Designed miniproteins, single chains, continued (2). Designs and how they scored, part 13

Each design is a single chain, and the fold is of that chain. pLDDT is the mean over its residues in the fold that is shown.

## One batch from the design tools (miniprotein)

Design m4419
Fold by ESMFold2-Fast:
Structure m4419 (fold): chain A 131 residues (1-131)
Amino acid sequence: SLEYYQAILDELPPTSSLPEYHIARAYLYLEAGDLEGAREAIEKAREGLELLKEALGEDSPYVIFLEGLLHYVEGLLYEAQGDLEKAIEHLQKAKEYFEEFLKKVTEDHPLYEEAKKGVEESEARIARLKA
């Protein structure tokens, strides 16, 4: 949701290298129709996520959740560009990562509802793009 991404931006410093900051920026750029800004933010999010994978491991629930978010905003970017095949590919990856996260955590986890919403929104968007 817009509120979730805005909260990330409000909590993190403007010079943050954290992938959450750049994922939030990508989402807001997509909402504004700034596809160039979104692409730059996605690239920086990927760079930050690779650093987190080195620190926490690729099997970390948090890393898996961020992979889901990053693939989701990449799917939104490709949809906005009219590349429906790549949009569907990234949205399917987003769904897979959110489902993997949900298998590794309990319902009381702070990100459980956001991951569940990520699955539902990815599925709904894939269905719409395949129509």
Scores: mean pLDDT 85

Design m4420
Fold by ESMFold2-Fast:
Structure m4420 (fold): chain A 82 residues (1-82)
Amino acid sequence: MEKKIQELIDELIKKLSKELGLSEELVRALYNKVLGKESVRDVNIITAEKLRIIGDNDKELEEKVKKAEEEIKAFVKKLEAA
């Protein structure tokens, strides 16, 4: 059961990375943050991306990151409902 859940998580990360043009590392860091399990590396990745969004006023990237967080939250809710 745990192995199948990990496969679904890995598939979600790859899907969001491809569809939104975000790095797999960033999507994984966002996933870990949604679960409250972020590492120092995850915090650094997310912080660096947020600083880049603010500095460059990159609204498109900001919306993509927000969409990734919402998709991850929806995925977690779907797993809880199953």
Scores: mean pLDDT 78

Design m4421
Fold by ESMFold2-Fast:
Structure m4421 (fold): chain A 90 residues (1-90)
Amino acid sequence: MEEVKEEIDRLLEEIKKALENKDYQQAISLMQLLFDFMRAHKVPEELMREVFEEVKKLIDEAKKNATPEQKEMLDRAYKALEDYLERYLA
């Protein structure tokens, strides 16, 4: 469990760095990897929700300084996150 939390924190930090570097394709790939990792390790729903809220905050922060085309990429990432939540919380 501790190792799983450390990997989640590492992936969140990498997502943050990718977004700050405006590497939105890498950020989306890292988000997908994070979701796959959490799914594979049967992470508790409460922790999954907390991680999803952190990812949403990172996307929202990135959107503040994004161009229109970059906002479209970020909106697609946000929609993928919402679709994931619906599949797990339905």
Scores: mean pLDDT 78

Design m4422
Fold by ESMFold2-Fast:
Structure m4422 (fold): chain A 59 residues (1-59)
Amino acid sequence: SLEEAVRAARELRGRLSPVDVARHLIHELGFSRETAAEALAEVYGVTREDALKIVELAL
């Protein structure tokens, strides 16, 4: 599931803001907050804590 979330985030990052990517992962694709945060951390090169803040803005 994390591998799928990372793939989706990479596809979307060039077209959407990080918050909109997080929103799509959670609300459209059904990934958990934790999985979405890990995918954002990997794709954007940020800490897990910073990725969780992005996820909170998406909710």
Scores: mean pLDDT 87

Design m4423
Fold by ESMFold2-Fast:
Structure m4423 (fold): chain A 69 residues (1-69)
Amino acid sequence: GVLAETARAHRRMVELAQRGDVEGFIRLGEEEAKRLAEEHGASPETVQALLDYMRALAEEARRRLEAEK
């Protein structure tokens, strides 16, 4: 179901962020944003805002991970 797919994607995104894989996180985020637009009719502005947020979040997670080592 949609919730299970979203939960799985979110878990995978967290794993990528923890590994510092910013590019993988962004790519998965783009796939989720596309799915959100196609299945839920999200506006292009909402999709872009989510992509920007996920990129910023991934970079912040990477910096924090580096700082903890």
Scores: mean pLDDT 70

Design m4424
Fold by ESMFold2-Fast:
Structure m4424 (fold): chain A 86 residues (1-86)
Amino acid sequence: DVARQVGLALRIIGLLLDIERNGLSKAIGDEIVDLLREMIRLGADRALVLRLAQQAIAVVEASPGDPAYKARILAELRAIIAEVEA
């Protein structure tokens, strides 16, 4: 399902751009985690998922937002990287 995988990746990129401009909201962080997990479920390219998760960590770390929410989203993104690298 190449079209769905491409759509998910483009949505993640759009959300990362939104975080860079507007900061991390609760909805956006959770949506990125959910989209990355859906990409893994669909068997998306491992290198692409790793690159997107690494970029998400960099953007979230640099963004303003609630510290507790940022810590949770960063932990979930790091767990995704560990899962994909295993």
Scores: mean pLDDT 86

Design m4425
Fold by ESMFold2-Fast:
Order: structure tokens, then C-alpha cells, then sequence
Structure m4425 (fold): chain A 67 residues (1-67)
């Protein structure tokens, strides 16, 4: 199966909520990095649209999907 990497940028205060939403949508969080007052979250999934939608609903400012 093709795995996709979903990159998400969120306000630091929303990072926990967005990570929870990604995992609930079937994404596996593989990394986080603090970027000032933002947090970058990286997740791997076979359903990138579902994970991206969940992240946006939870407060993500930017979402990218890479194969």
C-alpha cells in the first residue's frame, strides 16, 4: 500500500488537539518540531485526505500531503 506523509503546521497551543485528531483519523504521528509559536507535526497514513480533514477541523493552519 502507498503511504503518504502529511505535514501540518499548528499554533503551539493546538498541537495536542491536532495530534489527537490525526491519530483518531488513522494517521501515525512520527515527528514534531517547534517553530517559534507554531508546531510542525508529521504523520504517515494510507488515507491522507481523511487525516488532512481531521487536522484542519482540529485547528491546523496549513496541511500538505506528500506521497
Amino acid sequence: MTEYTVGVLVPAEKAAEVKEAIEAAGGKVVGTAQLGDRTAVRAVTTDPEKVAEAARAAGAEAVSVDA
Scores: mean pLDDT 81

Design m4426
Fold by ESMFold2-Fast:
Structure m4426 (fold): chain A 89 residues (1-89)
Amino acid sequence: DELIREVERLAEELLARVDDPVSRSLLARFHDRVLEILKKKPKTKEELLKALDEAYQKILEEERPTPHERRLLEEFRKRVKEIVERKFK
């Protein structure tokens, strides 16, 4: 629950900095996929991090973001990874 709350707060903070609707939509889609992974309650940090990396690669393949949009998604991914490192177990 705490991990999910921290990730939701991070998404809100990043969305507040984003003006264009395409970047907002991309971040929201990636955020939804991250929440799905967290709600499945992976047993190990390694499984969680692997699922996060797979979700990131899938969003890049499906949405084909511009370099600027990709930087936003990469920032979210890195910050989620930092939260996982601090809050998982």
Scores: mean pLDDT 83

Design m4427
Fold by ESMFold2-Fast:
Structure m4427 (fold): chain A 84 residues (1-84)
Amino acid sequence: SIYDFIEKYIADKGYKGITRFGELIGNVASSAGLSVGDFLKLPDEEKAKYILRYFGVPEEDIDKILNTKDEKKRKELIDKYVSK
């Protein structure tokens, strides 16, 4: 799923393991005005959208990332915001 791709991507960026991933999810949920429990109940696509928003990806590029089937192109779109 898109969320599995995002989890792998953020792990590769250093958000590896339960603690670092948990801290990221806590910050993402908080920035969206959600509890962690409410965030985790969202569909995979919505969880992916909130993580991308947290990293400063604009809505138009979030839509492109979600609609992209090519994993390399998807990674390049996200790298524009997360690696800079």
Scores: mean pLDDT 80

Design m4428
Fold by ESMFold2-Fast:
Structure m4428 (fold): chain A 93 residues (1-93)
Amino acid sequence: SEEVKERLEELEKKAKELAERAEALAQEGADVLEASALAGISKILAESLRKVKKAGLEEAEEVAEAAEKKIKELQEMIDRLEAEAEEKKRQAA
């Protein structure tokens, strides 16, 4: 129970960090629609994880596993957008 709660807290923190990174990309004007969508999805994921942790659901471990996979996918997409934005800044013309 406590290990699952700590795991959900770490995943919530990661989802919040991904949302902040995606919002920063959108504010810089880098692929605004995709970045905004990723920020929204990451925020919803963080809120869902917080609710699951508070409710103490029996399926919390399965939710944590699914969230880990989704966070990895979101991180890879945001990492790609950040790399593309930096490349565009370097080419500057």
Scores: mean pLDDT 83

Design m4429
Fold by ESMFold2-Fast:
Structure m4429 (fold): chain A 71 residues (1-71)
Amino acid sequence: EREKAIDAIVDRLVRELGVSQAAADEIRTLLRNGDLEGAYQTLVAALKALGYSDSVAEEQAEFYINTYKSL
């Protein structure tokens, strides 16, 4: 179901990109509410805080939001 797929996406953010559990939990809530803009902005900010460049953070966030849209 949708919640399980969202949990899988969020787990990948933590495991593959190093997103904090707090930011991951916020993104999970936003995705469950269908707030794609909020989820995108939160993910971009979290990645930039980890030292990713603006372009890399935006590309990664777009990839994961598109993964959600393909559910």
Scores: mean pLDDT 84

Design m4430
Fold by ESMFold2-Fast:
Structure m4430 (fold): chain A 88 residues (1-88)
Amino acid sequence: MKLIGVSFTVPLEKIKPGQEVSLNGKKVGTVVEVKENYIVIETEKGLQRIYRSGYLGENEVFKHGDEVEINGEKVGTVGEAPGKKYKP
């Protein structure tokens, strides 16, 4: 797995718990918590953290190039940091 983050086009403060999360138009989970640098999403694979640009984490659901929609609005695109050492 690669470390990923999302280039959010909206401030994280606009994202609220209970909103539906979709990747490429397909629902993958629901927002449960919003923090300064990441959101927590409840998915079929359990809780996943989605980091804003500049912060990266491992994710089992999000993949590089995926378009992220929250509450029906496109909020960003999944990216990867170049040069980070992956360590599974």
Scores: mean pLDDT 72

Design m4431
Fold by ESMFold2-Fast:
Structure m4431 (fold): chain A 62 residues (1-62)
Amino acid sequence: MKEDLEEAVRLLKENPDMTLEEIAKQLEERGYTNAANVLRGLQKAGMSKEEALKLLERLIEK
């Protein structure tokens, strides 16, 4: 699970012009289904891309 979130953070940082939906699709295509579902949940909750990135970084750190 941690590695799934690390990939989500990497894609968010490397692709600043992509939406949360686009990054979730990339994660799902790469087999990181759990991370994709997390991003979709955060978007549904009304979180911005920046807020989602900060939350995921904290979850990876412990």
Scores: mean pLDDT 79

Design m4432
Fold by ESMFold2-Fast:
Structure m4432 (fold): chain A 82 residues (1-82)
Amino acid sequence: KENDLKGLKKLKEAAKNAKSVEELMEAISKAENSEEGKGLAAQIAGGVALLVIATHLAVGDKSLEKIKEDVLKAIEEQIKGS
């Protein structure tokens, strides 16, 4: 669980630091492919985050702030469950 928390924290920091939707998607993918991101909880959180981004884009929502808020909520739910 310590490795899962480390991976989830890395995902959270990557999402917080992203300045565009494209950077957000790239940051999540890079965090998942890191040593810390290989845990099941981090992989699930990253997958959910990417699905959230895809859903927002599919409905024409390009607001980085809204997308980041929903992504961060998804990651924090996984942290609470770890």
Scores: mean pLDDT 75

Design m4433
Fold by ESMFold2-Fast:
Structure m4433 (fold): chain A 59 residues (1-59)
Amino acid sequence: PKKIILGKLKSTSIANVKDGEVVEPSFVLPINTRPAAHEKIIPLLLSDSETVEIPDEPA
């Protein structure tokens, strides 16, 4: 149980997925996060935007 609040997730391809699609980057921040946690957060964001696609670029 953690709260992912980065404030700026533009580093990933989420907020950049669509030139106009602004999703809550504070949610999909998988930095140093396990793929298991990543999968848990992503669906949360998808539920809000339902238009996110991360090409596996955690950086």
Scores: mean pLDDT 42

Design m4434
Fold by ESMFold2-Fast:
Order: sequence, then structure tokens, then C-alpha cells
Structure m4434 (fold): chain A 72 residues (1-72)
Amino acid sequence: SEELERELRALMEKAREAIKAKDLQSATKLLNEASRLIRTLEREHPSDTALINEYKKELQELGLELAKASKE
């Protein structure tokens, strides 16, 4: 779980950088990978609802920033 969380945080940070750089294709791919890891984390650690919800919220916020960047 600790390794999975570290990987998830790294993906979200890379996605944020890609959004800032207007690399929409890379940002989309990274957010899709982050979404997959969140699903894995939820399956393997279903009792960590607060942590999982926090990551889901961050993913949603990044998705909104990606959508906003695409409307330039």
C-alpha cells in the first residue's frame, strides 16, 4: 500500500506538470493511470475510505484543471 500510494502521488504530480505544460495527451494518460491505481488501492484496502476519498477528490480536481486547459 505504501509503495502504491507513492506511485499514485508520483503519477498525480506528473499529471499536474503535464497540465501546466499543456501536454494534454500525457496528462490524460497519467490521470487514467492514477485512476487505475486508486481502483486497485480501494480493492486491496477497502477500509481506508478517508484516504481513498482524498485521492479521488484530488483526481477529480486534476481532471477539472485538464478540462479547463483544453478550453484555451
Scores: mean pLDDT 84

Design m4435
Fold by ESMFold2-Fast:
Parts: sequence; structure tokens; C-alpha cells
Structure m4435 (fold): chain A 86 residues (1-86)
Amino acid sequence: SEDELREKVLELLQKYKNMTIEEFLKALDELGEEARDIFLDMLVEMAKRINPEKEVSKEDILKALEQYKNMTLEEFLEKLPEIIGK
């Protein structure tokens, strides 16, 4: 079930890459709160891989998503190194 949900989140990421973060999060909410947690975990892992010296929490990711909610998902992911300070 968790692996199935993770696959659905990855599929949704691909489908919504050209949509805004706000629109993506709205679609993600249809999968439930667990899907949102999976997405946040994925972004935290990406952030740690990009800059292992910087402690990035789920709260930091949530603030970034709110700040850039009108940015496309693809642009946000591409700029994630700059957003998290590297």
C-alpha cells in the first residue's frame, strides 16, 4: 500500500510537472495526507543529497512550497538547490 502510494505520487509528479505547486498539492490532497507526507519526505531526501551540510526539515520544505506556490513544479525542483541555499 505504501509502495503503491509512492508510485502514485511519482506518477502525479510527472503529470503535473508543468503545473503550479498549488495545483500539484491540490491534486496530491486527493490521494490523502499520507501522499503529502511521502512527497515531503522525497523533497527532504533531495535537499540532503543536494546540500548534506544543511539541515533541511519538512517544515522548511513546507515554507518553500508556500513561498513558491505559483511556480511550476518543474521550475521549483530545478531551483531547489538555490532555494535550500546551494
Scores: mean pLDDT 80

Design m4436
Fold by ESMFold2-Fast:
Parts: sequence; structure tokens; C-alpha cells
Structure m4436 (fold): chain A 71 residues (1-71)
Amino acid sequence: SAAEEAYREALARVEELAARLRAGEISEDQFLAEVKAILDEARARGVPEEQIEEVERHALGLYLAHREAQA
């Protein structure tokens, strides 16, 4: 379905964004702003809220792991 495709695309985009964050190609503020945009697009494309929460938790986990590695 279009919603399933949007969900998988959101997960893939978050992973690519996290790789760019780890490489120092984007700032933490840019990462958070881009994650918000990814979630907003996924909602607009009909992804259920439970799956949006999964993408958000995944992105937050990657962000916190990055911050811990920088400490």
C-alpha cells in the first residue's frame, strides 16, 4: 500500500539522515528539523500514528546514541 511504502521510506530517510549526522555533514538542529519534516510527510501520506511513533522513537534513539558518543 502507499502507506506501507511511505513508512518504509520514512525509516530509510531517517537512517540516511543519521549516517549524515554521524559523518558531521549536518548539525543536530538540522537532523531534528529534517526528522520532523519526514514525520509530517509520512502523516500526510496516510501512515498510521502507531507507525509514526515507531519512526520517531527510532530517530530519537539514533540521536541519543550520537549525543552519547560525542560526550
Scores: mean pLDDT 88

Design m4437
Fold by ESMFold2-Fast:
Structure m4437 (fold): chain A 82 residues (1-82)
Amino acid sequence: DELERVERELGELALELDRLRQRIQRRRDVEGRPATPEELEELENVRLRLAEALGRMSRLRNITTSDAAIEWVDRARERVLR
């Protein structure tokens, strides 16, 4: 089922985002340094993949939530960078 696959993909991307958040937090807490350019690029790539997966899920449910999905992903990104 494509819906089940997309939900699994979203779960995997959420875990990837959490791992990146933990890596950035450790860098700040242990090394006193901000996120690296490479980490910011990874964050943007995860953001894009999350937005695409959320778009596919919205299509499968026959609803248009692209703007809400983008806002959710942007909020998640901001939380990682705090």
Scores: mean pLDDT 69

Design m4438
Fold by ESMFold2-Fast:
Structure m4438 (fold): chain A 73 residues (1-73)
Amino acid sequence: KKEEEEKKKWRLEIREKKLKSNYKEILELDVEYIERFKDESAKEVMIERLEHWLEVNPDDEVTREALERLRKL
């Protein structure tokens, strides 16, 4: 129950940041969600998306750091 309420709160915070168009904060919250809840499915999907993004944007340090954090989990 407690974990589900925390997940809901985290998802709402991510959604709020998306409305404010803050890419770095959104990415940080997505990574922290995966780290906190050990969501293997979300981790796999996020790694694939970030790897694909970096193929087109290889100099994106924010995305590269996020990908390295996820891979260490």
Scores: mean pLDDT 76

Design m4439
Fold by ESMFold2-Fast:
Structure m4439 (fold): chain A 71 residues (1-71)
Amino acid sequence: SMMDKEREIHTLLSLQIQDLADQLRKQGASDEEIKAKAMEINNLGFELQDQGFSLEEIKKKLNEKIKELLE
């Protein structure tokens, strides 16, 4: 259902943002950089949901963006 998809996306975003923040902090990133990059992932997730992408497509696009933000 749509509500199940929304819950899965929210869970995915929470876990991925937490992991991204932990990795960036380990790399010596500032709190400002961590916050900015976390917002990019959060905004992308909701944008892709609003555009009607499947959960699998959202996962793929979020993983690609996270990899970019960690490099």
Scores: mean pLDDT 85

Design m4440
Fold by ESMFold2-Fast:
Structure m4440 (fold): chain A 51 residues (1-51)
Amino acid sequence: MSLKEKELAIIEENREALVEGLMRGARFDRELAERVVDAIIENTRSLPLKD
């Protein structure tokens, strides 16, 4: 199993909380908050893999 698989699962579980947090903390609109969460997922893909 890839580290990315576990990281993605964690992000998905916390996706709603992340979106709400961005809307509150950074005063983002819902659309922007969703895009930021997508960017977090993409950044996770950039992490080095450990085989």
Scores: mean pLDDT 71

Design m4441
Fold by ESMFold2-Fast:
Structure m4441 (fold): chain A 74 residues (1-74)
Amino acid sequence: SPQEIAQGGIQLLDTLLAADDTRLTVDAALRMFAREAEKLGRLDAAARLREIRDDTSLSVEEKVAAAREVLAEM
C-alpha cells in the first residue's frame, strides 16, 4: 500500500543517513521510491522524488528531509 511504502521508505532513509556512504545510497533509494510511487498511481509523488534525487544543490540531509515530506503525504 502507499502507507507501507511511505513507512518503509522513511525508515530506510533514516538508516541510510546514519551510514558512511550516504549520497549514492540515498539517490538509489529515491529512484526506487519514485518507481514504487509511480506503480501505485502516485504520479505527483514520483515526480517530486525524481526532482529531489536530481537536485545537485541539496545536501544528503536536505534530500532526506524533502523525501520524507513526499513519502509522509502518500
Scores: mean pLDDT 80

Design m4442
Fold by ESMFold2-Fast:
Structure m4442 (fold): chain A 77 residues (1-77)
Amino acid sequence: AQQKINTARTLNQQAQQALDAGNYQEAQTLASQGLDYAMQAVRLSSGDDLLTAIGLALSAIGIGFEAALKLGESVSG
């Protein structure tokens, strides 16, 4: 479980950096991957690790949603 939590955290950080750099497609992809690992961690975790995994999943959703909104704004015609 811990390795999946660490991977989700790393992917969320990379997604945030991509978002800050204006790479919205990459940010969305990285956030989606981070969410997948965080959801796997939620299923494998209990107690304190479960709360951490839930927090990472919510963070991934937030980053991915922001990236999707910005991408949608830039390509909407």
Scores: mean pLDDT 79

Design m4443
Fold by ESMFold2-Fast:
Structure m4443 (fold): chain A 115 residues (1-115)
Amino acid sequence: SEKLEKLREIAEKILKLDPNDVEGIKQLFDEMIKIIESMTPEELLEHRDAILDLIVKIYEEKYDKMTEEGKKIFDEAVQKILDIMRKKLPKEEFEAFGKELSDRLLKIRQEKVKN
């Protein structure tokens, strides 16, 4: 609960941050990764959908405003979160998380390119 609230606060800070503040973006994603890495498997299962929603929200609202360096930081942060989930979650739960994340990000990208 406290960890999830901190993740939401970090996500809102990322959304409000100047997209040219690459160092600030990196620091906020590093803080987000540290909180997720600190979660138990039980906490990750409980908060899986909320974590997914936060990643998707940042992608939808902020990704295209980021510099190329900022986009790399986002891409690396997503990969690190997937690595944490792969390590701590049962295989089926990890595969479901990764598929849903991939599907939701792809849908946003397709909608932005076609509109």
Scores: mean pLDDT 89

Design m4444
Fold by ESMFold2-Fast:
Structure m4444 (fold): chain A 66 residues (1-66)
Amino acid sequence: MEELQRLGQKALEAAKAGDADAAVQYLDDARPLMLDYAVSQGMPRAEAEAGLDKAKEALAAYAKAV
């Protein structure tokens, strides 16, 4: 959980700095932790993966807009 929070914070900081690639990389680094957590909470793995893909797209778009 702490590692997931740390990676999420780094992704947001990278996006704020305009580094879309770094922001997406931090989300990819968090992917196994995010998927395991979502599945443990009853979310189907495919839906968790789709949610992560949308989060990556949103962060990349945010970084490009700043």
Scores: mean pLDDT 78

Design m4445
Fold by ESMFold2-Fast:
Structure m4445 (fold): chain A 93 residues (1-93)
Amino acid sequence: NEEGLKLLGESVMNYGLAVRYARMGDAKGAAEYAKKAIENLVKGMQLLGESKDDIKTAATSLLKDLTGIISLVSEEAAKEVKDYGEKVIQKAL
């Protein structure tokens, strides 16, 4: 599924942007791209027919990495990303 692969590529790009904005001290920008990275990963894996267990494992790992990075800039922004990401993951399962 080409759409699924495209979304996985967009997830990687948005992850890179989230990290870049976090390093610049832009918690809002970091959170925006982190939310997009999680959403694109979950949707991409669903379109590729990945199992619920694989989606949960990959998305939970990505969410943990992103919230860890963002918490260095803003605990509040990290919590918003965590709450959003957990809902996206739960809805996919």
Scores: mean pLDDT 91

Design m4446
Fold by ESMFold2-Fast:
Structure m4446 (fold): chain A 77 residues (1-77)
Amino acid sequence: SADRQLSLAIMREAVERAVKEGILTEAQGQAALDTFERTGSATAAIDVVRREAGEEAARKVAEILAEEALAAGRALA
């Protein structure tokens, strides 16, 4: 669906930004993105980040994801 494609695009942008900012390695970012593609769950993707990169990284990725979701919502308004 269009909503699923938009959610995936937002998650990809958040993961790419987290890797660029040094919060995640490329491998950790890919694991989170693969989990989101498989489950459709941002919570499941953040849980992978927490397991692979720790609590602080999970918190930062959740903040980036919220920022990217807000930015996408504004662009669609």
Scores: mean pLDDT 84

Design m4447
Fold by ESMFold2-Fast:
Structure m4447 (fold): chain A 68 residues (1-68)
Amino acid sequence: MELIDYSKLSDSEFNLFVDLLVKELEHLSIEEAKKMAKEFKEEFRKYATDERYKKAVEAIDKQLKKLE
């Protein structure tokens, strides 16, 4: 996975990125969606701010619950 510098994104750009990620998860199997979600959660934990990390994790977890 390529490293994205989340600190350079505006709040609107970060929100759009998370929205696009959530939409991508809708097209995957549950197993593939969980794998992709785990990879992005680890990336956000390392490189995003705490506020942005929490927001992204909330959106991802909400989408994963819909796939179950």
Scores: mean pLDDT 76

Design m4448
Fold by ESMFold2-Fast:
Formats: structure tokens, sequence, C-alpha cells
Structure m4448 (fold): chain A 70 residues (1-70)
């Protein structure tokens, strides 16, 4: 399961849940690169002021989550 951010609004939480459920039903990930997802997550953490090590960890977690959906 994908963790929902603690600061997400009810609307954002519902949208994330719908997206997650939709991805669970898909058998295809041809348009997504695991590394691209990880890099986007890493950049997000860096822009939020996290350290390089923390950002790299977040990127790896995001990539692993996508791999589990495949």
Amino acid sequence: PIEVPGDASEGEKAALERGYRASQGMQRAEEFEIGEVGERARQGALSAGWSEEEAERVGRIASAALEELR
C-alpha cells in the first residue's frame, strides 16, 4: 500500500486512494520508468529542505513501491 501523507486534505486523500486503486488494477507500466519516479521523489524531498541522504532514501522507497505495483 502507498502511505498517505499526514498533511493531506480529505480531497487529496480521496484522490490518492482512487489513483492507488486504479494502479492496482493495471498490469501495465510501459509509460513509467522506475528511475524517473524515484528521481521525482528525490527532487521533491530536496526542495522541501531534506538532506541528500534522506532524499536518496525517499527516491529508493518510491521506486520500490512502483516495482511492487508491476
Scores: mean pLDDT 59

Design m4449
Fold by ESMFold2-Fast:
Structure m4449 (fold): chain A 110 residues (1-110)
Amino acid sequence: IAKDLESKDKAVRDAAIARLHELKAQGRLDEVARIALEATKSKDESVRLYALLLLMETGDPELAREAVRAIMTDKDPITRAVGELAAAVLAATTEDETVRQAILDAMAAA
């Protein structure tokens, strides 16, 4: 799945994204997090951004904190800009105070 996100074939990438959505819907957030963590090692900026956004959405405050830190220090300026906006939106919309605080603390520390 993580490797499939880097595929040149759109059908392979779409299938990988669909599988991640299915795992998330089934509550298999630990497996989603494991796959996303592997995808953050990608040389492809769009794959790294997608993986970091996915980690923020798992509901785990430690994963959200590490994802925001990785976003704020990424080499790609688009990844930083889009990721920072996504983190701000998640902090504003999440009902989990622990996740919200983790995101805000990570953004302030960067």
Scores: mean pLDDT 76

Design m4450
Fold by ESMFold2-Fast:
Structure m4450 (fold): chain A 80 residues (1-80)
Amino acid sequence: DELVRPTPGAQKILEEVGFTEETMTLAEFQAGLVKWAIKKGLVHGGTIDVSGTELGELLGVDELIIGDLEALRTLVTPVA
C-alpha cells in the first residue's frame, strides 16, 4: 500500500476521528476522511457535501464523489 503523510490541515480533520499518526496508507487516509464526513452528517448517497467545512476550504470544492477521491491526494505527501 502507498504510504502518505497528511498535510497539517488534513491531520487536524483526521484527529477529530482518532487518527493521530503522522503517516498512514492512502487507503487509511481516505477511510479516515470518509469516517469524519459520516460523523459530521455530510454523506448523501455517493457524494460528500464539504461546503462550509474545513475539508472544503482545503480542497477548494463544495462536494466530493465517494467513487472519485483523487482530489484527496492533494492533501498528502507520498513517503515511499
Scores: mean pLDDT 80

Design m4451
Fold by ESMFold2-Fast:
Structure m4451 (fold): chain A 73 residues (1-73)
Amino acid sequence: SEAEKLLKEFIEAIKNNASIEEINEILQRMGRLFQADPSASDEVIKFLESNPEVMKLIEEYEKKVLEELKKKL
C-alpha cells in the first residue's frame, strides 16, 4: 500500500540520519495521503501498534528534533 511505502521511507530516513527537512517532506506526503484516503491513517496506526521497534525509532527522532530546536534557541 502507499501508506506502507511512505512509512518504510520515513523509517529508512530516520535510520540514515536524514535531515529534519527531508523527514518533514516525507511527513507532509503522509499527511496528504491521509487526507485523500483516511483508511491509510488507520493502516499506519495498526502497523505502529504491531511494531514497537518503529515506535521507539520515532521517539528517538522526536528527541533529535527537540535537541535541534534547543540548539537554535
Scores: mean pLDDT 76

Design m4452
Fold by ESMFold2-Fast:
Structure m4452 (fold): chain A 95 residues (1-95)
Amino acid sequence: SEEVARRFEEEVAKEIEELSSLLSPEEKEELRQLTAQAVALLRAGRFDEFFQLTLELVSRFIEAYSPVTNQDVDSLIEKARKLLEEFVRRLKEEE
């Protein structure tokens, strides 16, 4: 729905702002472009493509946080992938 797409866009924009000190201007622009593409795919009901692009976006955020934590980046990305799979599955079932 439009409400889901809007909330997704708002939450990602907030995360980019919170990471602003850890990201270069080029990285911020890349994340904004990926976000715009993900939102467009979500609005178009292209959930598999939305999943792939959103996983890339989330992976970028996790990598940006990695210099600040001793967390296993690969494990965090795998957890995010599973959560996104469940989210996309539910979106498809609610159509």
Scores: mean pLDDT 73

Design m4453
Fold by ESMFold2-Fast:
Structure m4453 (fold): chain A 110 residues (1-110)
Amino acid sequence: SELRQKLGDIIDEDLEGEAIARKEFADDPEIQALMDEDIAEEEAVRALLDDPSASDEEVADAYIAAERRQIERYEEQAKKEKDEEAKLRLETAAEIERYHIEVIETLKKK
């Protein structure tokens, strides 16, 4: 389906972004922990996406729930950041995830 194809593309982009962030912030254990959580949740959604018994609605709802948790983690960490670059990166990541949720919610309505 269009929803499953778009979700697959978004998850691939998210996983690549997290791999880059892990390299850029290798010396930041809090960013490493956030990336580990994000990767684990995205891999869980990928497993559901690859399950032919899971409906498009079940996959979409799982993704949206995971992304909402990710946004909350990013916003909470941004409040604690003393480094302005790290703070801006976390705030930007949260906005990208909001956009991804909007895309998937739009496709779910079709």
Scores: mean pLDDT 83

